# Designs tried in a protein design run: designed miniproteins, single chains, continued (2). Part 42

Each design is a single chain, and the fold is of that chain. pLDDT is the mean over its residues in the fold that is shown.

## One batch from the design tools (miniprotein)

Design m5435
Fold by ESMFold2-Fast:
Structure m5435 (fold): chain A 63 residues (1-63)
Amino acid sequence: GELRERRRERFKEVAEKIAKMLAEEEGFDSYSVEVIDEETAIITLTKGDEVRKYKVTPDGVEE
């Protein structure tokens, strides 16, 4: 439904903003965001051979 799509879009925007901030602060070359559902996203940061993944939920970010 439209409400679920709007929640997913808002959550995606927040997750993408977090991914960009983390990539800039930690000096990573690239980032990607995978939205699993309306409350869960995975952020992947990459720099050369180093890869870090973070789980984003409404409660916060966990590695």
Scores: mean pLDDT 76

Design m5436
Fold by ESMFold2-Fast:
Structure m5436 (fold): chain A 92 residues (1-92)
Amino acid sequence: SEEEVKKILAETLIESVEVVAETLKEKHPEVKEEVDEILKKIKENKDDEKKVKEELEKLAKILEKYATEEEKKEIEEKIQEIAEEGKKKLEE
């Protein structure tokens, strides 16, 4: 159960990051290369909490600089749905 919890949390984090990355790349093509590199590093270093945190901070800065309030709201709503699905899997 502890291993399953860790797996579900990691999958939830990756899905959430993918939503942010996809929205940013679609709406702001100028950040595509930087966002793709961040996503790659998060996926390659998913077990390294420090590296993941550093890449998440970079992604958050891009989001704050480029995303509109409407885009941020769409991302938040999608992340909330992913989090609710992850929580449902944990309740087994």
Scores: mean pLDDT 81

Design m5437
Fold by ESMFold2-Fast:
Structure m5437 (fold): chain A 64 residues (1-64)
Amino acid sequence: MKVADRIKNAFSDVDPDLVEQAINAANNSPLALIQLQMVINSYKPDYSREDIEETVRYILRTSP
């Protein structure tokens, strides 16, 4: 499965624009890819949409 498909499936309830930015970051930055994969692997049913969005935004701000 492509990383883009994994991100879309993991963040199905997240802002679509933020998901697209995350996919773009994963394709352009090895660091962003690793951090986003860690978030996907740590995602649990009790994570709020807002918590996920905040974490993704943080990764996007700290990645080159």
Scores: mean pLDDT 71

Design m5438
Fold by ESMFold2-Fast:
Structure m5438 (fold): chain A 64 residues (1-64)
Amino acid sequence: MEELIEKAAEAAEKKDAEEVYKIAKELLESLGLDGETLAGILQDNVEKGLLSAEDVRKALEELA
């Protein structure tokens, strides 16, 4: 879990929104959450520069 959160944060730092979506969706679905919707929100905000790597890490930690 923590490893996936860190990988998502690293992808966000690189502005790789597609990789953020992939990792976040996998993590959130493993928790029984709507990974498609939640990961899509994270992806969109990373693409727009509204979420930093730290913001992505925090969001996923709060959902886990």
Scores: mean pLDDT 81

Design m5439
Fold by ESMFold2-Fast:
Structure m5439 (fold): chain A 56 residues (1-56)
Amino acid sequence: TDERLEETSREGEENTRRIRNDLELIRKGKEDPSVWEKQSPETQKRARANERALRD
């Protein structure tokens, strides 16, 4: 159990940054498919899942 606010904030902030970066990758991939193709299958799946979650 996290007792410190700063630890919880840092973890949440990192997760938010990852989601934001994934969405930016999708956006850039629409401009240049090669950027998307360079991503790992795991990253592609995660990014698509995050985009879908944001839509709904």
Scores: mean pLDDT 69

Design m5440
Fold by ESMFold2-Fast:
Structure m5440 (fold): chain A 110 residues (1-110)
Amino acid sequence: SEEIKELIEQLENLLAQGNQAIVNKDYDSALQTLDQIGKVIDEIEEKVPELDPSLVEGTRGDLEQTKEAIEEVKKNPNDLKLEIRTNLFFVGLSSSIQILISQIEKLLKS
């Protein structure tokens, strides 16, 4: 329970860091933060086997799409369309992670 709560806090902190990096156009830091988010998701999946596999895989899909969008805008700096796309994908990823956190919290209250 405590270990899982610490992983949730790590996810929330990493989401805040990722958002700040994207807003600041620090795409290298954003990519590093997304890699860390992926590692925390892997640890949560291992420790909470009752998690919906489709929700976990959906979140991983959103993570990968967000990384691809960041790589594309990094190669084309100041492309406003790619910048907007990157922000939209990050919002989608944040929503998926919030749903994942809500499911984990529900399972822990069993």
Scores: mean pLDDT 88

Design m5441
Fold by ESMFold2-Fast:
Parts: sequence; structure tokens; C-alpha cells
Structure m5441 (fold): chain A 94 residues (1-94)
Amino acid sequence: SLEEVLKRLDEAVERVKTAAKNGDPQGLIDALRELTELVREHPELVPYIAEKLKPYASDILFTLAYLEGQGKFDEAAALRRAVMELERALQIKK
């Protein structure tokens, strides 16, 4: 149902928020990958996901920059790939 799909979306967005604020790159990667799969299964969710992630875009980018600054290049590369895959699925060009 639409209600169940939107609930899964809200839960995935909350995990993005929590992981980004806690500096958990693996949790952030996992949550972004789940959102990418939700978009692939339900392309009608694109505007919902884009709107709900907008407040956390800076936290995600800060986490990426922080990892690169700390020399954690493998984690940074994995997070960058997760972000790029989601951006492609959402049709966002940056």
C-alpha cells in the first residue's frame, strides 16, 4: 500500500538523519542505498525523497568532506558512490 511505502521512506530518511548526525558513514551508506532501491521500485517517490532529504544534504556532504580530510578514502569513496547513485535515481544534477 502507499501508506506502507511512505512509512518505509520515512524510516529510511530517519536513518540518514541519525547516521549523518552521529558520524556513522556505514549507516549513512546503507540508508542511502535503501532509498535508491525504494526509488527504483517506486519511481513515483522521487519528489517525496528529494523533499525529505533536502534538510540533510549539507550533513551528508559534511560527512563526505570529513572522511576525505581524515584520510579515510575507502569510506569516502563508498559514501560518494552511494550519494551519486541516489542522485542519479532522483535525476538530480549537481
Scores: mean pLDDT 82

Design m5442
Fold by ESMFold2-Fast:
Structure m5442 (fold): chain A 89 residues (1-89)
Amino acid sequence: SKAEEIKKKIDELVEELLKTNDPEEQERLIEEIAELIHELEEIEGKEAAMEVIREVFEKLRPKIEAEIDKLPAEQQEAARAALEATLAK
């Protein structure tokens, strides 16, 4: 189905995002993933899209942690707390 094709593309983009250290490429991949999640929400609804968002965050956790380390120190603790809250079941 179209939803299955979108989920496959999201998985492929997440794998590519994990491999890249280029900030411009990271931004492009994040934007593409966000657009595909939006398309998935239109097809399968919000709950299905939220589950995919959670899976993406879990897969990207090491990369997100590295990006948080680039933030000002006063923002790092809040960003890490938000990441942990997002991944909590």
Scores: mean pLDDT 76

Design m5443
Fold by ESMFold2-Fast:
Structure m5443 (fold): chain A 91 residues (1-91)
Amino acid sequence: MAEEAIELLKKAREALEQGDYEKALQLVEEATKKLIEAALKLPVLEGTGYALRAIGLELDIKRAIEQGDYEKALEYIEEGIELGEEIKKKL
């Protein structure tokens, strides 16, 4: 789950760099679902914290893309990849 989320976020980064904003948003949504699934395998308090962080990053990415701030959207995607790596390390 966490590894799949990381790969989806890497594809979202590539789509964003290519100007395919719809594809980037779809990949971010799929990645967020995978991050939440992975987080919920952790102890409840820790897993809830990671799940909320994943949801927050998805909203931040969507808002950045909607406002044309693609550099900021890319920064949030990188934060999502780091979050996925952190969850993976704890599984």
Scores: mean pLDDT 86

Design m5444
Fold by ESMFold2-Fast:
Structure m5444 (fold): chain A 85 residues (1-85)
Amino acid sequence: KETEELIKELAKKLQRKVSDVIEWLKKEGIDPKTSSKEELIEKLAEIIVKKLKESSSSLTPEDVRDILEDIFIPELVEKAIKLVE
């Protein structure tokens, strides 16, 4: 339930469908229903940074923080920022 809410919120922030986010996770070998919360957060952070870089050539840690500020998963935000540093 918490995982489903996180995926919905991320899809909304990225202006994508929930099904697209789930498909990205499955492509990376992550099943949202069976994977650990830690594995899911790590892969979601990687996917978010990848998708944000597709729309911006100069993504900064500050940009990532601002975009993800409404997501109540601090570990995901921290991992995404680290990927952009």
Scores: mean pLDDT 68

Design m5445
Fold by ESMFold2-Fast:
Formats: C-alpha cells, sequence, structure tokens
Structure m5445 (fold): chain A 73 residues (1-73)
C-alpha cells in the first residue's frame, strides 16, 4: 500500500545521515509505488516527495520524515 511505503520511507529518511541517503529512500519508494498509481496520484505523490526532498537537503530530516508520515494518512 502507498501508505505503508510512505511510512517505511519516513523511517529511512529519519535514520539518514546525509541528504543523499534520504533521496535514495524517497526514490526507492516512488519507483515501487508509481507503476500502480494513476497519473493524478503520481503527480500528487511527486509533489509531496519534492517537498520532503527539499527539507532533507536543507538538513531537516525530522521535518522531511514527518511530512512523509503525515502524507501516509
Amino acid sequence: AVAEALRAAAEAVAAATDPEAAQRAIDKMFSEVAPHLSDAEVQALAEVLGRATALARAGDMEAAARLLRDAAE
């Protein structure tokens, strides 16, 4: 489920020591769920993941992880 994948990505991002590790977790989750989503769902998910990536690159792994957990609801 997308919600389960988002929660797993949030845990990986929270544990990430650098932005590259966080980006890999986000990219892995997207590659696993995107083939099963509609175009509109892919666009909405990409926007959430873009925001999470920006937070992680700014060094705020906790905020990025929280955003992903909130999106899982």
Scores: mean pLDDT 80

Design m5446
Fold by ESMFold2-Fast:
Structure m5446 (fold): chain A 79 residues (1-79)
Amino acid sequence: AMSERVAKLREEEVKRIVKYGKEKLNLPESLTAEQIRAIESVEDEEYRKKLLEAFQKGDREKVDEISREYLAKKRAELA
């Protein structure tokens, strides 16, 4: 079935991203591929730690707050 093939391909991609996060970034295996990508995009270690904690707590409002603060910091550095 086509849904089984798509699910397997997504599973392999997710496993690859999770493995990368664990082995290269020392991130918990409990994170989603999307959360790992978000953390990887953050170059600042302090903001990376804050995002990791917010994701682990499932605090979506805090994730949004930290993301806004990081973007504001990056904009200030470019100005």
Scores: mean pLDDT 71

Design m5447
Fold by ESMFold2-Fast:
Structure m5447 (fold): chain A 89 residues (1-89)
Amino acid sequence: MMEEIRKIAGEIAELLQRAAAQSSGDEAKEWVDLTMKAMMARVTDDIDLFKDVIDEVEKQLKKESAQKLPVAPELKKKVDEGRKLLEKL
């Protein structure tokens, strides 16, 4: 379980970094902040922080600007995978 969460957290962090690169201004900063949280969750094995990251990314992806990012479909799929892992705990 933790091995799978670590892997998904790392993959989400990579996709969040791509979202930041595809964004500008304050939205790019929001994606960077989420990337740092995802990396911290992975490094510290913090399931509660991982939950917070999944929740925040799901909320961010509801924004029209976020949905237009090329990375958005891949990020949504990976966040959905993370949510399913959390539901098994």
Scores: mean pLDDT 85

Design m5448
Fold by ESMFold2-Fast:
Structure m5448 (fold): chain A 56 residues (1-56)
Amino acid sequence: SITYSIAEAELLKPENAELRKELGISEEDLKTGQLVRPGVTPLEVRSRLEKAIKKL
């Protein structure tokens, strides 16, 4: 959705690096929406994005 695209763009900003680390979201996870790390699924990345939207 448009909301997720906006949240992904915001999370890619350097000022949000700590938030990304806290939520376990990497820059590559945001760009591809794919599994980048063992044990992290695209669906789990999406769930973390929902939490990030609430904090942005």
Scores: mean pLDDT 60

Design m5449
Fold by ESMFold2-Fast:
Structure m5449 (fold): chain A 73 residues (1-73)
Amino acid sequence: MKLDAEGMRKAAEAIREAGLSEEDVEKVELALAGALARSPDPNAASVELAVEEIRRRLTGEAAEIAAKVVREV
């Protein structure tokens, strides 16, 4: 996945298809934005930073589903 606007939009859509709530989708979008903010270059923002930010905002099964989807998109 590219951590850009299109990549974030595709990740949000895939997470909705995986059965997460709109509230959890919004939390994932904030996590992706947080990962970008932590990187000096958006092209250097890693999927693993996005997963770390997801795990800070989501818990349990929702966090695991979101992390898996973000890695696969």
Scores: mean pLDDT 75

Design m5450
Fold by ESMFold2-Fast:
Structure m5450 (fold): chain A 85 residues (1-85)
Amino acid sequence: DEAAAAAKLKETQRLGDAAANATLAGTQELAKIYQQISPSLAQQALAIGQQVQAHRGDPAAVDWIIAAYQEISRLLAEIEEEKRK
């Protein structure tokens, strides 16, 4: 039903906003920690946070937040591999 679809969209948007705020705060905290270790990783974390914030209010924001989290995990693995070299 139209009412059910509208309610689901609104809830998805609310959850997307909450997750975007949490992700942005997390990327900012990681950037502060990594600034002394890897300025490149710090910049990447900030860029991911900015991308998530730019998609805030978009019904697809939740997917963007998941992708951002996966990208952070990938960058952490890359930095670990570089250190191992």
Scores: mean pLDDT 67

Design m5451
Fold by ESMFold2-Fast:
Structure m5451 (fold): chain A 101 residues (1-101)
Amino acid sequence: MVPKAAQAAYEAARKVLNEAMLEHPSLASLPGGVQEFLIRGAAGAGVALALGDEDSAELLRESIIRVIDNVFKDDPEARKIALEAFEKAVEAAKEAAEKAL
């Protein structure tokens, strides 16, 4: 059921990104709105992947990657960390969504 999958994906993405923020001060220093945008983007991409909607997942991922690129344009290490954390959150969200479907 899509609504349960969306909730499970959000909780999984939030857990992964919160863990990454505890390890990496560069992520923890992001404004709360940007942090929430990353969590919701990862959750949305994960749900899309769980539903087999690869096109929607790619559009969501591209939009979030663009935000990460703009925020960390002069910090390649922080950019790499943010991209890796985001992709882990997407995978966790996808798995959680698949279990809830």
Scores: mean pLDDT 84

Design m5452
Fold by ESMFold2-Fast:
Structure m5452 (fold): chain A 74 residues (1-74)
Amino acid sequence: VLAAAGIVLGLLGIALGKLALDAGNVAAGIAGILAGIGGIILAVLGIVTGNLALAAEGLREGLDGVAVGLAGLA
């Protein structure tokens, strides 16, 4: 469940980062996309290794991507 949430939030971070780029906030857009990608990678690694700490870090990175993307839109 944590890994699935990390992947979903990572995808949302990428989507919101792209919207921030489209809105003209390049720094927030790039940061949101990178954090979203990092969240997906960490969540997948957590699944593959069975490491809950990696899955939780993926969730945190995905949330950070969403937060940065949303801030770029504001």
Scores: mean pLDDT 71

Design m5453
Fold by ESMFold2-Fast:
Structure m5453 (fold): chain A 89 residues (1-89)
Amino acid sequence: MKEEAERLVAQAEAEKDPERAAALYSYAAYLDPENLEYWKKAVELLKELYKKDPEKYLQELLNLAKEAVKLFPEDKELQKILEEVEKEY
């Protein structure tokens, strides 16, 4: 699982399409859920997509951010993103 997650991250870093990069980091985070950086990168990329198309990405970002905050409740950046998404309608 960790080796597969690392492969997905390498693909995501080479990916020029932000939607595909976000999907690859999200899958890596689910395969290696203890890796905070994969969750932060996936949430960051989805937040960028959400700002361009809120209706399309709102539920995906909200679900991912909630799970990330549940796994890493001490991470203030993830908490801030979750709060921002819940306020921005």
Scores: mean pLDDT 83

Design m5454
Fold by ESMFold2-Fast:
Structure m5454 (fold): chain A 69 residues (1-69)
Amino acid sequence: HMAERERHRKLAEEHVKKADEIIEKNGGKPTDEAIQHYAEALVHYREAGDEEGAKEAENRLVQAIKEKK
C-alpha cells in the first residue's frame, strides 16, 4: 500500500535526523542511541521499498559502528 510505504519512509527520515542530531550534540562522535536510530531507519526504508534510502542508512549505520570503536 502506497500510503503505508510513504509513512515508513517518513519514519526512516525522522530516525536519520534523530541520529544526526545526537551525533552533532555529542561533538561528532556516534553513540549507542544514534546507532540504534540508524538501525531503525534501515528497517523503515526497507519496509518502504526505498532501496536507495536503505543503502544510505546501512552505510551510515556501518560508519557509526566503526567510528564508535
Scores: mean pLDDT 86

Design m5455
Fold by ESMFold2-Fast:
Structure m5455 (fold): chain A 88 residues (1-88)
Amino acid sequence: KPLRVLSKEEAEKLLEEDPDHPIALAYRAYQAMREGKIDEAIKLAEKALEVDPNNPYPYFVLSFIYRLLGDIEKAEEYLKKGVQLLKK
């Protein structure tokens, strides 16, 4: 199921005000992924986890990316980690 993300307007405001906010970093990772910029998307998701390691959304982004790359085992591990954090 798709992640709950900010509205486009809310995300754009957050990117302008604080581009290094955990939610802004996760949104930037998602955008980079949609543009096919896989290396950038991974870096942004990893940076989001460095800022807030308890945020489940970067794990879901990484899960989706690794599934696209054909690394199903790694994708499932990231999905599992994100779900574990979400139920907290």
Scores: mean pLDDT 73

Design m5456
Fold by ESMFold2-Fast:
Structure m5456 (fold): chain A 94 residues (1-94)
Amino acid sequence: MKKVLDEIKDLLEQRRYDEAIELLRKAIREGKLSERDVLEVINHAGELGMPVDKIRELLLAAVEALEETGTASPLFRRIRDRLTRPQEELVRPE
């Protein structure tokens, strides 16, 4: 829903990050936001210079809510893997 998307963006612009994350999670669970809307929110947060710890929290909340609703795409699965795993490490046995 455009109205909820605009509300989330407004909260991000006001630096109300925790409220924006909670609203995003709730809106996804209620089926008001698509994965496209979620990507727009994440991109907007990055452009605003949101702290990296809060961006990580936003991404995890979005992926979790999308998984709960069965709407998670392969893109969000990759984002989750990147956030929860260290950079590519090949363990080589000697």
Scores: mean pLDDT 72

Design m5457
Fold by ESMFold2-Fast:
Structure m5457 (fold): chain A 91 residues (1-91)
Amino acid sequence: MDALRRAQALRDLPVTLSELEKLLEGISEENREKIAKALGVSTERLEVGQGLAEHLELNPDITARELAELLGISQATASKILKRYGELTGK
């Protein structure tokens, strides 16, 4: 999927492109690659951020443990992502 199609899909999310960049802030490149692979997206920051935000919108009650198992990352990293996403969406 190309970057333009991904950017278009981001318009349906309760977060902006700038907020998606903040969602991945402090996430290591290794963890970003793991997230991209688990979600079936490119390793580009916006595509990873979009795929992650889409998954969290579809699964609002997901726990840090479940997210960590799904994405192949640590529970600490998953918890950080969930906290940041909650702060960005205000929900």
Scores: mean pLDDT 73

Design m5458
Fold by ESMFold2-Fast:
Structure m5458 (fold): chain A 68 residues (1-68)
Amino acid sequence: DKKEIEERIKKAEELLEKSTTTPTPKEKIEEMAKELVEKLPEIIELAEKEQKEKKLELGEGFKTLLEA
């Protein structure tokens, strides 16, 4: 639980740093994050079966963006 929160915070910080550098509108990111969050459970299950490495971390990154 604590570790998962720490990982999310680290990912959020990295994403925030990238967002500050890249002129990407938060509105678009929020829309994409919402769609991803809705489909994430199914996508994660599929990805976990084939690729449970870095791709799962990317999925969590989008969830963190939505929470931010």
Scores: mean pLDDT 61

Design m5459
Fold by ESMFold2-Fast:
Structure m5459 (fold): chain A 66 residues (1-66)
Amino acid sequence: SRKDDLLAALDALIEQARKLGLQDVAEYLEKVREQIEEETDLERQLALLKEASQKFHDALLELERQ
């Protein structure tokens, strides 16, 4: 399903955050995953994934500066 595809994409981000040692980001992404699982509105599910992706991207930029 579309929801399963979104959850799979988020699971990939969570795995990458953990591998990079971004524990706070991984915890945030896991909370977003739970929100998407409980959400019934596809538009809001997509918005949550977009926010999660942006949070991960911002963390990568900070990691590159260190």
Scores: mean pLDDT 85

Design m5460
Fold by ESMFold2-Fast:
Structure m5460 (fold): chain A 78 residues (1-78)
Amino acid sequence: NPVAEETKELIRWLKETLGLSDEELRTLLDLVGAKLSGGSVDLSFLSPEELERLERLTRLLSDPSKKEAVAEALRELK
């Protein structure tokens, strides 16, 4: 499943590149989600590419049509 593979790759890359724990990653995704909803969140510590990848992952996690594929990726990430 391309969506599951993309989700797994994005999470793995973010964890490896940013050195984030599971809790830190969830917090960062929540902040990105707030920013995408028009919230005043400062993410200037991220590069444009890092922010784009986080936005992409946040959209995948928030898309009901991709929920099953995302759930599969999250289970396989262990």
Scores: mean pLDDT 74

Design m5461
Fold by ESMFold2-Fast:
Structure m5461 (fold): chain A 85 residues (1-85)
Amino acid sequence: SNKDKAEELLREMRQLYDDAAAQMEKSSPEEAVKIAEETLKRLNELYDKVVELAKGDDSLLRQADGIMGDVLGLLQYAKELLKKS
């Protein structure tokens, strides 16, 4: 079903976020910014698919929005670290 596909994409989005966050922790500030930007690009593509499949399911859409917010937070944090270096 569309719901099952949206749930699979949400799991993929969460895994991409977790992998990016872990890699950024081991990276230089400059490398961390690149990782966050590339991850955000990939997550935007997945987010668009989730929105299409999960239309009318506010819970799934809210979960997708949460992941996107978390990635933007990582990007901002990485940019702040880069400014201090």
Scores: mean pLDDT 85

Design m5462
Fold by ESMFold2-Fast:
Structure m5462 (fold): chain A 66 residues (1-66)
Amino acid sequence: MSDEEIRKIAREIKKEIDETGKPVDLTKYIPGITGLPGFREVVEPGSSEEEIFEKLKELIERQERF
């Protein structure tokens, strides 16, 4: 997944959090990671787009290692 694609997803997640006021599980937005027992990353309301982007990159990197 390209950095451009990850940044687009981060923007969508940020919008969702801002609109709902609820935590969002980032693993729902990453193909192939949903349902893996060791993979879970929740972003809370008030998180920045940059923080969401960095967490998404970490999750993808972690998934690609295994």
Scores: mean pLDDT 72

Design m5463
Fold by ESMFold2-Fast:
Structure m5463 (fold): chain A 95 residues (1-95)
Amino acid sequence: SDEDMEAYNASLSLLHLRLKNMNNEDFQKTYKQVQDLLRQAEDTGDYDGMVEGLRKLYEESLKKNNKDSVRYIEETLRLLSVLYPEQRERLEEIR
């Protein structure tokens, strides 16, 4: 499906950005914060906290002008919009 292809392409972009930025401290900090938010949502069902946390990280990454961190969050939002359709509108509003 188109949604499956979107999720697949977002997943490949996320992997590429992680490999590109293995030694980038600002990127690694953002990556860890994203993973912590996703894990907390999975473990507790706190999807509201996930959405708000991602919005804050996106705004902070934009202010720091770290393009790869911004792109990582955008691709994460795209992937999550497919995986959690109930959160799609809220996730799309962050971008």
Scores: mean pLDDT 88

Design m5464
Fold by ESMFold2-Fast:
Structure m5464 (fold): chain A 68 residues (1-68)
Amino acid sequence: KKKEIAKNYLIMELLRKGVSREKAEEIANRIVDKNLTLEEATQLLVDEAGLSEEEARRIAEKVFKILK
């Protein structure tokens, strides 16, 4: 259940940034289901979603807080 909440949060944040639903779901699945680290998730958001490092880290920290 926590993984579903974290994925939904991340997908919604990415959709607000103009990322397509398909791409947002792909990114959310990689971060949450593949058990990426905070640093790996932050870098993925920068590289794949076009977020700044500060914005990516803020979003990734929130995702990981939900997973705790």
Scores: mean pLDDT 84

Design m5465
Fold by ESMFold2-Fast:
Structure m5465 (fold): chain A 100 residues (1-100)
Amino acid sequence: SEEDEKKNFEIWKKLIESGDEKKIGSILGAIEAFYEMALAHLDEIEKKNPELAERLRQIARKIVDELFPILEELIKEGKLSEELVKRFREIKERLQEALK
């Protein structure tokens, strides 16, 4: 449900805010998998199912608007490893490009 989606995003926000690198790495891994399986193929998905493509874009926008600012703050505070910063920068560029 839409309420369950909102609750899941709130849980992910709290996990990122914890600064736990293992939890953050797992969330980045989930976002990376979402990109590779869905957003990287968005044009082909849209040709077959435009409603699904728009739903995938909405999920990507929520990730960019709600999760990425929290990761940016952790980076500013020096709380993330260089490996996690690099992974975040790479996936952020990919999601932003997919949403153009």
Scores: mean pLDDT 86

Design m5466
Fold by ESMFold2-Fast:
Structure m5466 (fold): chain A 96 residues (1-96)
Amino acid sequence: MVYEGLNLSYLRPGEDAEALLQAEVEANVAYLKSNGIDYSVGEIREVDGELEQTVTGTYKDATIRLTARVLTEGPGSHVESGRIAATGALLDIELA
């Protein structure tokens, strides 16, 4: 099973896009680490002019992909720091 989460951050005036991306990636790493999940950090990618980086974790038979993306243009759906938006999958992995 694959679980995917997307964290979208809106770039505010005067903010650095790479610094904002790093903070969101660190939040995703902290989430996986706090749940005892082994993880790997992917490379920074540019997708349609936006910065993106994915952290991939493995828990039992499940693969968890948490993607952070910084939005630099358009009417912003601002996502508060530390919030993970699921893209069609429930990220309800409780440690039993």
Scores: mean pLDDT 66

Design m5467
Fold by ESMFold2-Fast:
Structure m5467 (fold): chain A 90 residues (1-90)
Amino acid sequence: SLMDKINKILEVLDELATIAEEKFSEEDYLKVMELLYKSKLKILEYIDKKKYEEAAQVLKELAEQLKPYFEKLKEAQPLLDELEKLLKEM
C-alpha cells in the first residue's frame, strides 16, 4: 500500500539521521535534523488528513534536499538507492 511505502521511507530517513549524527559536522547535522523534523510533521499531518499525494510530494522534496548531504558517503549509498526505488514506486 502507499502507507507501507511511506513507512518504509520514514525508516530509511531514520537510518540516514543515524549516519548524519555519526559522520556530519554539528552544523550539517542540525540542518539535516531540522529538515527531517519539519518534513516529518508535515507528512504526518497530510496522512492524518488522508492527503497521501501531498504527503508523497513532501517526501520527494525532502529526498532531493537530503541527497547533497549524503551522496558523498559510501555508507549512505544503499539507503539512498532504497529511497530512490521507493519514491519511484509512489
Scores: mean pLDDT 83

Design m5468
Fold by ESMFold2-Fast:
Structure m5468 (fold): chain A 80 residues (1-80)
Amino acid sequence: SRAEAIARALAIMDALEARLTNPAVRAKVQAAKAALQATGDIATAIQLLADASKEARDAGDIAGEYEVNSALSRISLVWE
């Protein structure tokens, strides 16, 4: 169901946020979570997580980029 997909995506984002050390990347993930909670729009949340991945890459945060991309893959599979 949509509610189950949203709950699972939020759980994935919570786990992701806890693993991130770069505050700018964490802020982007927090924005994605807030958008998903407010709208229920997983596609918008995926786009905001893609922005978090770019933030990690631009910062040279290889571990953070990997964690965000892993979470993106899992969320995309839950939604599609």
Scores: mean pLDDT 86

Design m5469
Fold by ESMFold2-Fast:
Structure m5469 (fold): chain A 88 residues (1-88)
Amino acid sequence: MVILTVSPSREDAELAAEAARRAARELGWEVEVEVRTAPTAEEAGRIFLTEARDDHLEARREHPEAVTRIHEEVGREGGTATVALRRA
């Protein structure tokens, strides 16, 4: 499983990645974190829809508490970044 963070701002995407890594560590999840920068918020949303949406929905179904925790920490610290879970 990979945690994908995407933002028009590389700084926000990296802050989101750090928040996601901390949350995953606290949950005992050994996951890879991938940071991506998109030119616009629209393109960031497109990356989510094409590369992560189905895997993210499955992860939310299987691990709803863990996915919620990661989203909460990213939302607090990650600025404009979006976070998703993707299969490796």
Scores: mean pLDDT 79

